Designed miniproteins, single chains. Designs and how they scored, part 38

Each design is a single chain, and the fold is of that chain. pLDDT is the mean over its residues in the fold that is shown.

## One batch from the design tools (miniprotein)

Design m1304
Fold by ESMFold2-Fast:
Formats: sequence, structure tokens, C-alpha cells
Structure m1304 (fold): chain A 65 residues (1-65)
Amino acid sequence: LEEEIKKLAEELGISEEKARKIALGAGQLDLALGRDRAVQLLQRETGIDEETANRLIELGLKLLE
């Protein structure tokens, strides 16, 4: 989990702390709105691709469990 967060932070060019916060928010969006809506909102707000949005959500869900 921590290694996955580090890898994603490096790919996005952000800090590990920021990546963790974004992932947590993404997981919460998935729980509240469902996967398709969460992905769409993340892409609209941040400009990331669908693959990266799904990775953030999966990491966030693991952090929330």
C-alpha cells in the first residue's frame, strides 16, 4: 500500500502526503457516488486519465478499509 502510494506520487510529480490525501478523497467519492461517477469527477477536476483515476480510487478504498 505505502509502496503503491509512493509510485503514484512519483508518476504524478506530487508528494506522498498529497497522493495519500487525494487517494483517500477518491475512495470516499467511489463509496458515495459509485465507480463511474467518481472516475468522471476525478478526471474533470484534475485532468488525469481514467487509468490513474481508477488507481487512486483503489488505493483510497484500501486506505479506508
Scores: mean pLDDT 80

Design m1305
Fold by ESMFold2-Fast:
Structure m1305 (fold): chain A 89 residues (1-89)
Amino acid sequence: NAELKAIRKEFFHSPLKISTDLLNQNKELLKNYWRYKLEELDPNYSDDKILAKYLAELYKEAAVVLKNNGKNTEAAYFEKLAKRALKLI
């Protein structure tokens, strides 16, 4: 949806994501917030499938950024969340 696209654009494509401190602050918020929302999704609803697809892409991008910064354990956690989101679609 438009809200998730806006969050994705600012979080992963804004100059602010290049700052390690800002990335660390935002990744914890993103991890806790979107993990909770992922647990609420119903795979029988088309809107929830679209949301699950956006969450999977968001988690994959977070994992890539974390892995590129040497944070392999955190990257693996987001890869796990992406895999869970993909199972809902």
Scores: mean pLDDT 62

Design m1306
Fold by ESMFold2-Fast:
Order: sequence, then structure tokens, then C-alpha cells
Structure m1306 (fold): chain A 111 residues (1-111)
Amino acid sequence: MAEKLAEELRSLQRVTDDELVIEFVLFGTLNKLIKDGKYEEAIEAAKALLPLVPEEWRPRLLSMIGDAYEKLGKFDEALKYYEEGLEIAKRLNSQNAIDYLEKKIKEVKEK
């Protein structure tokens, strides 16, 4: 899945420079993996995408990795990725991402 998603990104970049379209397709694929319970595949795919995507997408991608680890009961790993995403979100002044990640960090710390 990781290599397939990276190739899908490259394929989309050949036909469109619309970052919103590319973002929608990639996050749609990751959300489907999570919905289908394929958490380990979602984590691997999202990690493979991190170096290939704009910095603005990284808080969302890191939050999805955290969400998947949380579903696997791996709360320490989930916390690590939420905290990485929060650091980037704060640098980007992305208030929606900050609010979401702070909420998730608090919820995980209660477990």
C-alpha cells in the first residue's frame, strides 16, 4: 500500500497541479484503510507519504497515523505522532489542527 499510494501521488501530479484534488484522493484512500480496520497498512502508507507532501498536509497525516495507532491500542505511539503533528501545526498557525491534536493528546493521556 505505501508504494502504491506514493505512485498514486506521482500519477496525480502528472495530470493536475491542483493540490486540493491530490489531497482529497490521498486522504480519502487513507481514511478508507482506517474505516476498513487496516490500521497497520494506513500507518505504513501515511509514513511513506510524509516526506513527499507539503508541510501544510503533515499535521493531518500525522494525526491519521496517531488515530490508527490509538485504534491498535498503541497509545504511546499515538501520543508521539499527535505531538509531532501539534509541533508542526503550531509552526503553521493552523488553529483547527492545533485544537484537534491537543484534544487527541488529552484523550490519549487519560488512557
Scores: mean pLDDT 78

Design m1307
Fold by ESMFold2-Fast:
Parts: sequence; structure tokens; C-alpha cells
Structure m1307 (fold): chain A 59 residues (1-59)
Amino acid sequence: MEEAIKAIEDAVVRAVATAGRAAVPAAIDQAKQELIAQGYDEAVVQEAADLVRARVERS
């Protein structure tokens, strides 16, 4: 869980730096696919993505 959250947060930071906040949804979806491809459980990755998305929405 913690590693998945960090990976998705890192992807969001990079996306915002290169393309702005409008790129955040695509960055989260891309990070989810990469984590699943690495062998992370889909439910764990989805929970991590939901947590990161909530944090971004809270500014």
C-alpha cells in the first residue's frame, strides 16, 4: 500500500510539473497500470489511487 501510494504521488508530481493539473487523472491511471504490471494487487492499487486522488482534490 505505502509503496503504491508513493509511486502514484510521484507520477502526479511529474505530471503537474510537465503538463499541469489537467494531466493528473491520466497520470494516476498510467501509474495504476504500471503497478499492476509490476505485480501489485489491483484492489491495493485502486485504494492507493483513490487516496492520492482525494488528496489532490483537497488541494
Scores: mean pLDDT 78

Design m1308
Fold by ESMFold2-Fast:
Structure m1308 (fold): chain A 60 residues (1-60)
Amino acid sequence: TISDFERNMIQAFQDNLAANPDNPAAGIQQFIDGFNRAASGLRAMGYDPNALIQRVIDAV
């Protein structure tokens, strides 16, 4: 579901930040890079990748 997917995205964002505690910009960039690699699949599933990533960032 969208809710399960958003929960997994928030967790992935937090994991990337936790992996880069002294450089949050690097953690954010790693998350964005991973998300962008998956973006074609997300668009094919009917998600708006830009709106989704913004909601994840706002939720954290």
Scores: mean pLDDT 72

Design m1309
Fold by ESMFold2-Fast:
Structure m1309 (fold): chain A 98 residues (1-98)
Amino acid sequence: MVPEETLELARLLAAESEIFVAVDIYKKHRDDAERQKQAGDDVLTALRYLADLVARSTDPAFRARALAVMRRGIDLMKAAGMPADWIAQAEAILAEAE
């Protein structure tokens, strides 16, 4: 059985990877509104998942790392030019996780 801490780290890294992939899809498919919407939904889903991991963890180092990944994800959304309402949703998810 894999240690719980290793599983939590793996879940964190998977969510970070999903955010990067979704933001990249959004940037590459500028003329495909359905793909861009799906990419935005995927980022918001990954951020909600990270918020849940933060809420369930008592490890300050893990919580700090997960919050940093969420902040980086929001910065990537802004840099990619995602809609202001999606960014507002992402910032609200982060605020509730803190």
Scores: mean pLDDT 83

Design m1310
Fold by ESMFold2-Fast:
Structure m1310 (fold): chain A 62 residues (1-62)
Amino acid sequence: SAEERIEEVLREHQRTVARLKAEADANADNREKVLQVTIEMFRNTAEAQEQILRIRIEERRR
């Protein structure tokens, strides 16, 4: 179902964010690296939101 697909996207995103958070924490003294990882987190969040929106639009067309 669409709900199951959305939940899978959210689980995948949560795993990615946790990995990136750990990378930022491991490099806390490196401002450039922390900024780079933070930007990557925002990009991944936007991609997950886009995937969810696509699933919702496809479901509405059925």
Scores: mean pLDDT 84

Design m1311
Fold by ESMFold2-Fast:
Structure m1311 (fold): chain A 85 residues (1-85)
Amino acid sequence: AAELERRARELAERLRREGSPLSDEQIEEVAALAVAIRAGHGERVEELFRTRTAQLRAADPSAAPALEAMEREAKRAIALVEREE
């Protein structure tokens, strides 16, 4: 738990430095998600995130633009985690 929290914090700081269009709170959520998915599912992280995002869109179609922005930033966050490993 503590190691994943530290990695998520480091990733959030990196996303802020690289000029993410997301709010600070959204950056922290995306960083935590990317680190958790990577730790649990290895190289299949993008597919798992895509599945979850599709489920959220089906539940609330009006959220689609916000979910698309989060999906793009989550993919960038996952790529940054992979680049460090």
Scores: mean pLDDT 68

Design m1312
Fold by ESMFold2-Fast:
Structure m1312 (fold): chain A 88 residues (1-88)
Amino acid sequence: MTPEPPKEEQLERLEEQLERDLAELEREKAPEELKELVRLVAEARRLVIESGDERLRELLVATLREAADQSLEEQIELLRRLIEEMKK
């Protein structure tokens, strides 16, 4: 297996990816709700990386799987709830 990058590199890559994703959505004139969803996913990933907690990673994966079949508004609500739980 390829070794996992250091925590600081993971956070740096996450920030760069978020900036690229938001720039692309801005160019495509995507709705604000889609930009909000992308920011929430990045925040949840940041919390997983910062905590180093495998349970938070599993919780994020489970939440993203649940969100995949939902409306954009429901996906945003699910991720907001996840982030609130991860901060406790």
Scores: mean pLDDT 80

Design m1313
Fold by ESMFold2-Fast:
Structure m1313 (fold): chain A 86 residues (1-86)
Amino acid sequence: APSLEEQAAALADALMAEAQAVIKALQAGQLSVDQLKAKVAALQARADELRALIKATPNASYLTLLRLIVIEGELFVLERRIEKLE
């Protein structure tokens, strides 16, 4: 079974890719406000899971922590874009 560190690293990589794809689709005008809200809510729930995994990992790597910070920053930008589109 994968370790907590391996699970956290894999989730962080997946979330970074998904957030980037949402930002790209938003910039291309390919997302409705409702679609953006749904995608951001799903990303937030998975970011909460990532935070829990990191908390449970005694020696989380610097890279995993940095990825979490980047994900939180991207989600902040997406939430601000939702506010501006409403």
Scores: mean pLDDT 83

Design m1314
Fold by ESMFold2-Fast:
Structure m1314 (fold): chain A 116 residues (1-116)
Amino acid sequence: DLQRMEQRQKRIDERARELAEVHSVDELVARLQELIERAEKLVEEMKTADKEEAQKLGKEISQLIQEATILSRAAELRGADPSLVRDYAVRITSIGIEAIGILIDKGLSLPDPPPV
């Protein structure tokens, strides 16, 4: 539903603005990197996980991607280097695509988007 996607994006932007007002670029980038590295490790764990564990990891990865997206937007709003923001966006997208592929290959349902 387009309307629900628009409302979700608005909530993401609102949270990103709040974080950008309180945190420095360095703080936002450090947290963003931590979340991305954690998500990349969980994707590797998914490759050898059973179906039940893979579904749990998929949900956790979905939450980390959501938080990383908010932090990436906050860093951009706070004046982070556009090339750095782009590199993180590529990594976030790659994590999502790989996690989805693993879930599909295992015959599992995709997790619902986490609440913002």
Scores: mean pLDDT 86

Design m1315
Fold by ESMFold2-Fast:
Structure m1315 (fold): chain A 56 residues (1-56)
Amino acid sequence: GKFKIVSAEIANNVKKPFLVVIKYENGKVEESGFSSEKLAEKFKKDMEGKYVQLKK
């Protein structure tokens, strides 16, 4: 099934300065790096509150 995203945060990372950390209701965490803060913020907003099919 799909799992709800319970939090999405922009994290400071020296190698990936615009890293979005997504936490799912089942405890899974995914990270996505972006080239700009604007793209990271857009991704964070787009992912908040959504249900996503997790990769195996």
Scores: mean pLDDT 67

Design m1316
Fold by ESMFold2-Fast:
Structure m1316 (fold): chain A 62 residues (1-62)
Amino acid sequence: NAASKIVAYVLRGVGAELEGNLEEAKKDYEKALQIARETDGPDSPLAKHLEKKLEEIKKKLE
């Protein structure tokens, strides 16, 4: 289901960050955000949290 997929992508993103693989972390969090927006809506707390997390990662990649 959607919730299980969101959790899986978030955990993969966290793992990628711990390994220093920010490009992989970005991709995993982007997938989690897409599903969260579809399931909970674009203004949901989960979607907003993932948007903030992606901004932090994108700034590190600049």
Scores: mean pLDDT 82

Design m1317
Fold by ESMFold2-Fast:
Structure m1317 (fold): chain A 82 residues (1-82)
Amino acid sequence: KSSEYLEKFKKLLKEAIETQTDLSEEEKEERLKILMEDIKQAIKEKVPFEKIKQGLLDTLTLLNVSEEEREKLLELLEKAFS
């Protein structure tokens, strides 16, 4: 059930990167892959959610993802951890 929210998170993250960033197609694919791998590794290593949340926020802010989409992504990630 947690995996369902992580899948929804991945889909929304892909959409946000595709629609809200001026990156090349290769850069978009690479960023999505890196972010998902980092999150999966952090979950496996039982990194505190607060650190994962901060790292994600910093990355999404650097990518110029809107505040509205950042909030949606954080909600899905939080549900994936519950």
Scores: mean pLDDT 79

Design m1318
Fold by ESMFold2-Fast:
Structure m1318 (fold): chain A 68 residues (1-68)
Amino acid sequence: GAIPALSGRFSDAQRAAVIAALVAMGFPEEIAREAVAIADAAAPEGASLSEFVPQVVKIAKELAEKAK
């Protein structure tokens, strides 16, 4: 069938877990969701969660700084 227009490399469960972790760290949910979406779309082929999480945190910090 046609490739669905799904984001990136990570499952819905993995993305949800990272969003929850960012919210627990004090990021707004909307910032966390945006950061995960950006990082997932930019993730290289075969990227691991250990590579993904630091990228998401960096993007979330940048988005939060721009929102100030």
Scores: mean pLDDT 73

Design m1319
Fold by ESMFold2-Fast:
Structure m1319 (fold): chain A 74 residues (1-74)
Amino acid sequence: LDRLLNAPRYEKLLLRGKSTEEMERLVEEREREAEGKLAVLAANVDVMPGEEARRALEAQVEAIEKAKANPELL
């Protein structure tokens, strides 16, 4: 269903009846996913030119931060 494909929107619907503990778990899972993506990019920095690698990493960080602030943009 489209709601499952739009996880942020689906999570909002689930959270309407959920406890604070369940909301905290979902936030933590999102943070772990973002950290995983950053770790993969950091591992690839050594194989790219320094400036280009830094720009790619910064772009990914900004994209993840925007996704956290506005999940609907995902």
Scores: mean pLDDT 57

Design m1320
Fold by ESMFold2-Fast:
Structure m1320 (fold): chain A 93 residues (1-93)
Amino acid sequence: SAEEAAAESMRRVFATAARILVEGKEKLEEEIAAITDEEEKKRREVELRLGLELIARLRELGLDPLATTRAMAESREAQLAFAERLEAAEAAR
């Protein structure tokens, strides 16, 4: 379903945000640059962008970005709530 797809996409975004905080943005950019499949590369680029936007938003709210992204990666309800919020933000661009 569209809801299942949205939850899975957000789970990947939260996981990417956690990786950015632990491993650094440059390491993920290098991994993405090495991807030969164009659809996978495009998806990973979107996940990286959204992960960075999520980290920035959490910092603005005074939340611990790493603890929050790890908790949200495990919560389907949190994944769907954030997917809805990010889709609204994307539509406003």
Scores: mean pLDDT 78

Design m1321
Fold by ESMFold2-Fast:
Structure m1321 (fold): chain A 108 residues (1-108)
Amino acid sequence: AAAAERARREALRDAIAAGNAEGTARGRALAEALGLDPEEAVRLTAVYALMGAAVGELAARRGMDAAEREELWRAGEEVLERAREMVDAGATLEELVALIEEAYEARR
């Protein structure tokens, strides 16, 4: 039904936005804990924000619970250096989704 498709798209959009906010908070907390300078803090926070959006999208699309979503975060953090380089090169959300999904599947 068209209403169900719209609700699914709205839920996905909301999951991406919530993931972005979660990633932003995680990135800021890590930058603060590491005592990064403002330029490095902004870069790390941007990477975490996009990673969070990717985690949100994957968790929503795959119907993942909170524990499985935390495993996506662990997979993303293991490839943080690759994620940072990709974001610095202008990588899209779709490319970060693919990176985190690949890393997650490699852990299983």
Scores: mean pLDDT 86

Design m1322
Fold by ESMFold2-Fast:
Structure m1322 (fold): chain A 66 residues (1-66)
Amino acid sequence: SSADQQKIEELKEEIDRIVVRSYLTGDVEGARREVEPLLEELAKIDEEEAKRVREGVEKALAVMEK
């Protein structure tokens, strides 16, 4: 539904903000903890989209750890 799509985009935007903030602060573990409940909410709406977003977050955070 359009409401589900809107919620997906809102969750993705919040996840992106958390990842960007981690690049400024260096707090990778804090970012992982903050995105987890948002990824769980996303999975309730679209499990496959949640998997893709989780993969993207892990790749982005891995750049900072290497």
Scores: mean pLDDT 84

Design m1323
Fold by ESMFold2-Fast:
Order: sequence, then structure tokens, then C-alpha cells
Structure m1323 (fold): chain A 60 residues (1-60)
Amino acid sequence: APSEAELRALAERYGISVRQLRGLYEASLTVPRELAVGLAMRELGLSREEAEELIDELLR
């Protein structure tokens, strides 16, 4: 699970809130990766590449 400091750094890098990032992390634990990527693209306005990178970093 990402640390609080890692969540804050990721939120700043992707231009989203820590709250949005926590929601995405929780979704990523409960849904298939492709659905989590789709949620990040739709709800956060990320490209597919950015969404995939973010999901992979959250699940490290």
C-alpha cells in the first residue's frame, strides 16, 4: 500500500487530490485493472498512459 507521503507526491504529479487518489486506490483493489484504468481516465481526465502508470504506482 502507498504511504501518505507517496500519495501526496502522486497527487501533485498527476494534478489530482489525495482524496481522489485514495478512491482510485480502493477501486483498484476491488475491480479488474482495465476498469480501474477506465475510471482514472473518465473521472480524473488522465490519458490511458497516465492512468496505467498511476495504477501501477499505486499497487506497488
Scores: mean pLDDT 82

Design m1324
Fold by ESMFold2-Fast:
Structure m1324 (fold): chain A 94 residues (1-94)
Amino acid sequence: SSEELVKEVLERLEELARKLEEGEISLDQAREQLEKLFAEVREALAREPRNELLIYTAIAIQEMLETFESEDDKEKVAEELRKTIEALRKLLES
């Protein structure tokens, strides 16, 4: 389901933010993982093109990818990623 996919996306984004904060991965490695996650969300959107939750999730990931292209500071990238995680989490709250 789209809700289950977005919950998985949130868990993977939280792990990505943690790894960046702890210096376990490079910005390039984090960007590569985020690009793979974006591809998975876009594939789900291709199956359900009118699903608003998937649309908003895809937009959020795309904006994070733009941050990775413009920012070289791991701490700032992790901070922006945490903000995106919080925004997506609120979309899942009833």
Scores: mean pLDDT 85

Design m1325
Fold by ESMFold2-Fast:
Structure m1325 (fold): chain A 62 residues (1-62)
Amino acid sequence: MLAVVSETSVVDEEARRLARELGAVLVRIDLSLDSGDQLLDLVEELRRRGVTEVLVLGADPD
């Protein structure tokens, strides 16, 4: 199972489209308020739930 973890600042339509194209579960996270360690903890939890691959999307700099 594949999961896409996307920052809330990433365009919602783009994140949803990518998840749909990959057949993945979409997870949204606000990294502006959370440390990078929180993202790592989330990835670890997803792997424990049977997710074998995780793709992380950052904010568009534009």
Scores: mean pLDDT 68

Design m1326
Fold by ESMFold2-Fast:
Structure m1326 (fold): chain A 55 residues (1-55)
Amino acid sequence: MSSFVRWMRAMAAQLDDPEELALMIESLRRLSETADPEMQAELDEAIALLEEMLA
């Protein structure tokens, strides 16, 4: 897990509302649409991790 993905997980854990977590996931998906392949891979990993936290 990259430092970015770990940081994102830590930030998401600070959220006290599942709806805020869902919005964060949506924002990351939107960001991934225009990102470079390397950044897309990292964002995809973060999205998958946050989706697990939401479930």
Scores: mean pLDDT 75

Design m1327
Fold by ESMFold2-Fast:
Structure m1327 (fold): chain A 102 residues (1-102)
Amino acid sequence: DKKKKEINELLAKLEEALLAGDAEAAIEYLKEIILLKGVASEKEVEEASPEELVELFVKYVEEEILNDDSLEPEEKEELIELARKMGELVLDRIRNPGRKRE
């Protein structure tokens, strides 16, 4: 519950950063989410490219979906596809922020 609450708070901050076009903040929140889930080591996260960070984030979401016993196999497949599409959109927003960096 506590870790899930922290991850949900970071997801909200990530969404706000992406909407604001703050790519640096978005990358920082992705790193924090990945570290909280334990998908990668601290060193791997520090050395990762934005693309690698998004891939790790998608892997985290896929693992959460696969471990949800309330979901049917077909629902899990659809949600994993959606998670991958979400990852593509997050990466595009990080690469093409809505405003110039100043």
Scores: mean pLDDT 75

Design m1328
Fold by ESMFold2-Fast:
Structure m1328 (fold): chain A 71 residues (1-71)
Amino acid sequence: SEIEERMEKIIEELDKTIEYIKNDPSITQEQIQAIVDHLRQLLELLRKLGAPEELLKKIEEKIKEIEELAK
């Protein structure tokens, strides 16, 4: 339950990050890629810690949304 609550908070923070990137035209593709790389490392760590696959998939979807903003 604690890990699930933490992951739900991460998902909320990712939604805010997406909105922040959309509203700040000074953010470079390189900066977006650095954010994506950090988040993918976090996702891999969470998977190794036995986090629920359903929540991992939601986080992966949000990471993909951020990655698309770099196009």
Scores: mean pLDDT 82

Design m1329
Fold by ESMFold2-Fast:
Structure m1329 (fold): chain A 80 residues (1-80)
Amino acid sequence: SMEEKLKELEERLAELERELAELQRRENEVEAELREAAAAGDEERKAALREELLRLAGEILAVVGEIIKVKAEIKELERK
């Protein structure tokens, strides 16, 4: 059923959007921690936090890519 497939895609989209929101929340948290480390002159902590931000950026890009694919599939099903 198209309605069942649409529901599954909408549920997957909601899950991916929740995952994206959590990653973006963590990115904001790490950016705040990086500002604190910079103010303290803590070069070791700055390096670790920059590495964490790069990791989070990669995860965000992957989730955004999946969201784009799911949204395209939803649009195709809604057109029929």
Scores: mean pLDDT 89

Design m1330
Fold by ESMFold2-Fast:
Structure m1330 (fold): chain A 93 residues (1-93)
Amino acid sequence: MRIFLTRDANPLTKELAKILERELGVEVFIDDEDTARKRYQEAVSKEGAEDVLLFGPSLDDALRLAEWGLDLARREGKRELEERIRSLMERYR
């Protein structure tokens, strides 16, 4: 699983991605928009769209990453990670 972020990604998205990188071993790459988009397209061509995600500056991107991270944490049985993601989202509402 690979996550590509733009440099102007929402701070919440960046914090969530760091948590998921540490706890679930997902690969996180941060680049300017053009570079992030190019690398995302190259990864999609090799790995398929299900295993590659791209997030930009919107709060909706942060919410999508949080929902994805919660679903994955639940499937992996990582309850402490679920609570950490929920607590983080609660701070930004």
Scores: mean pLDDT 80

Design m1331
Fold by ESMFold2-Fast:
Structure m1331 (fold): chain A 91 residues (1-91)
Amino acid sequence: YKIEEIDPESEDVLRGKELYEKYMAGSHSLDGSKPQTGPSLAGVVFTNMSLEAVVDIIRNGFGGIPAFGDVLSDEERRALAAYIIALFRGL
């Protein structure tokens, strides 16, 4: 399933960018927590998944991606998912 209508200038995507920079791009700020999964695998997964599926991966973890369910709120997980989809689609 593909989501066609993610606005890269939306408040959710902008907030998701801040969360991505804090928790994924700058992972050392979280006591050295780093994903073990290569960037290509994450890119393939997120490019081909729905927003809801990406939110579920962020909550529960997938492959080398750590679970953020206890770290991020429902709103923050949705914002991060929207940003990740926008990022991997080149939006």
Scores: mean pLDDT 60

Design m1332
Fold by ESMFold2-Fast:
Structure m1332 (fold): chain A 56 residues (1-56)
Amino acid sequence: AEAEARAALAALSDEEFAALLRRLGLPQDMPRETAIDFALLAVGAERLLREIEAVR
């Protein structure tokens, strides 16, 4: 689950990733690796996978 969410987040375009962060109310001014770690901690892998499906 976490590895899948991490891979899916890394595979998003910059535009898709920014849109996801905006929808989740997460900061957009951090490096992508840090933003992925923060999203996993704040939201969790299972919910992130569902949210990623919604922005694709």
Scores: mean pLDDT 79

Design m1333
Fold by ESMFold2-Fast:
Structure m1333 (fold): chain A 100 residues (1-100)
Amino acid sequence: MQEALDRAVEHAEKGAEYARKAAEVANPTSRDYALQAAEHFRKAAEAARSGDVDKAIEHAEKGMTYAAQALNASTDPEARKYLLEALRHFGEAVRAAREA
């Protein structure tokens, strides 16, 4: 249980970091979605730290939706690379939270 939640926190935080890096180089539309993804990743990590598995999964899934929208709106290759890393970490965070 604790190991799964710890992995969920780690991946959610890394996903948020990559989403913020994407926002630094993204166009305004993609940037807004990337920042929304980062905020939901942060909330997912907070929920996981408090043991609230349901909220961790909910925020993680919302973050994934925003990260996907950021990727679809992105035209910058560097922003796209960071968004793909964010989506990868987000998928691992959801997977780890579901194991908890």
Scores: mean pLDDT 83

Design m1334
Fold by ESMFold2-Fast:
Structure m1334 (fold): chain A 86 residues (1-86)
Amino acid sequence: ALTKTEKCFAKHIKEKFPAVTLTQREIEIAVMLAQGCTNKTIGLHLNLSEKTVESHKTNLMKKLDLQSQEELVALYLEALESKDTS
């Protein structure tokens, strides 16, 4: 099951990019990458090979039209900020 953070990210992506569909695994990997985890570390946490994590990263970056990991971090922070009701 997705964590609250992963669900928040998924909802933000769905609202901002209605035509884009991320798999549960792509959402999990995107959130961990945005948090600064390496492909190797993500693979260990999700019980996936490093190569499988890299494949998911490539696919999610293309789906979201992201050119760098910094853009993914920015998108993740944007999703978290959408939850801050002052």
Scores: mean pLDDT 79

Design m1335
Fold by ESMFold2-Fast:
Structure m1335 (fold): chain A 82 residues (1-82)
Amino acid sequence: DTPSLEEIIEGLKKVIEELKKLGDKELTKEEVKEMLKKYLPDGAADAILERLELPEKATANEIVEKLEQLLKEVEKLLEESK
């Protein structure tokens, strides 16, 4: 029931790849939430969205920067847990 760090890492990588395809397109927080829900395990998307503290609108590139930083933090936690 609790998502694993490995599942979160895999999902974040997929979201980042999808957002990179959008480039400079402006996205709403709701659109980002739906994209997170598509690739992340149930419950993780909402927690990650809250953690990102996104403005109402941001470019896909700006969101990628925040997600890449979060991905590095999660990967470090996984490495330290082993």
Scores: mean pLDDT 79

Design m1336
Fold by ESMFold2-Fast:
Structure m1336 (fold): chain A 79 residues (1-79)
Amino acid sequence: MEELAEKAAEITRKILLEHGVPEEDAQRVADAVRTLVLAGHTPEQVANAVRTILVNVLGVDPETARKIAEEVRKALEEL
């Protein structure tokens, strides 16, 4: 569980950085992902939370946030 959560956080951070999200913000989202995975949330639920943070907290446009969240969901399902 803890190792899975850490891998989920790391892959999420890398995906966000690849899409141009600043490292500080990418780390904040990754920390949220780790917490959600540790709490037993599914990849779909985690991806929905990522999309919400990107739009509502970081001001990322909804279409870009949706694409990032879908990439995160797919990556987490492969773990």
Scores: mean pLDDT 86

Design m1337
Fold by ESMFold2-Fast:
Structure m1337 (fold): chain A 75 residues (1-75)
Amino acid sequence: SMKEIIEKIKKEAKKKFEEAVKLEDLLEAADKIVEILLETYEKLKSLNVPEEEIEKLLKELEEYAQKLFDERQKK
């Protein structure tokens, strides 16, 4: 189902974020997160996911990425 495909894409993006945030250079980590977000957007768009649903998903992913950066910068 479309819901299962979207959930898999979301899970894969989050896993890539977890790897990217561990990069020693903060700017390189940020650039990699942006790259993953753009790749995720294009993938969802190619699957004809409604724009409103894509926007909601990307917002959730951006919030998750921010949480990972906040945890990294906790000191």
Scores: mean pLDDT 84

Design m1338
Fold by ESMFold2-Fast:
Structure m1338 (fold): chain A 82 residues (1-82)
Amino acid sequence: GKYAVVYVTKDNEIRVLIFETTEEEAIAIAKEAAETGEIPEVEGGEEYEGWEAIEKVRSLGEPELLAEFRGETGVVYVYKIK
């Protein structure tokens, strides 16, 4: 399925990864991002930062929130897309 990993930093910066994967993999990637403060590289993933990330999140409609992970530098959310 299609998933979004949304990382919101303590400084209110936003980063988004959108990719085709399993729910288990999407959650694992988000957990790693929360632990490291960085979204890992993913084959076939679409990465967005700043204004483009905000626009992309807005375009997702009403995605299903699957998980939230809190790290030292911010919060990571995992959404299922459609």
Scores: mean pLDDT 83

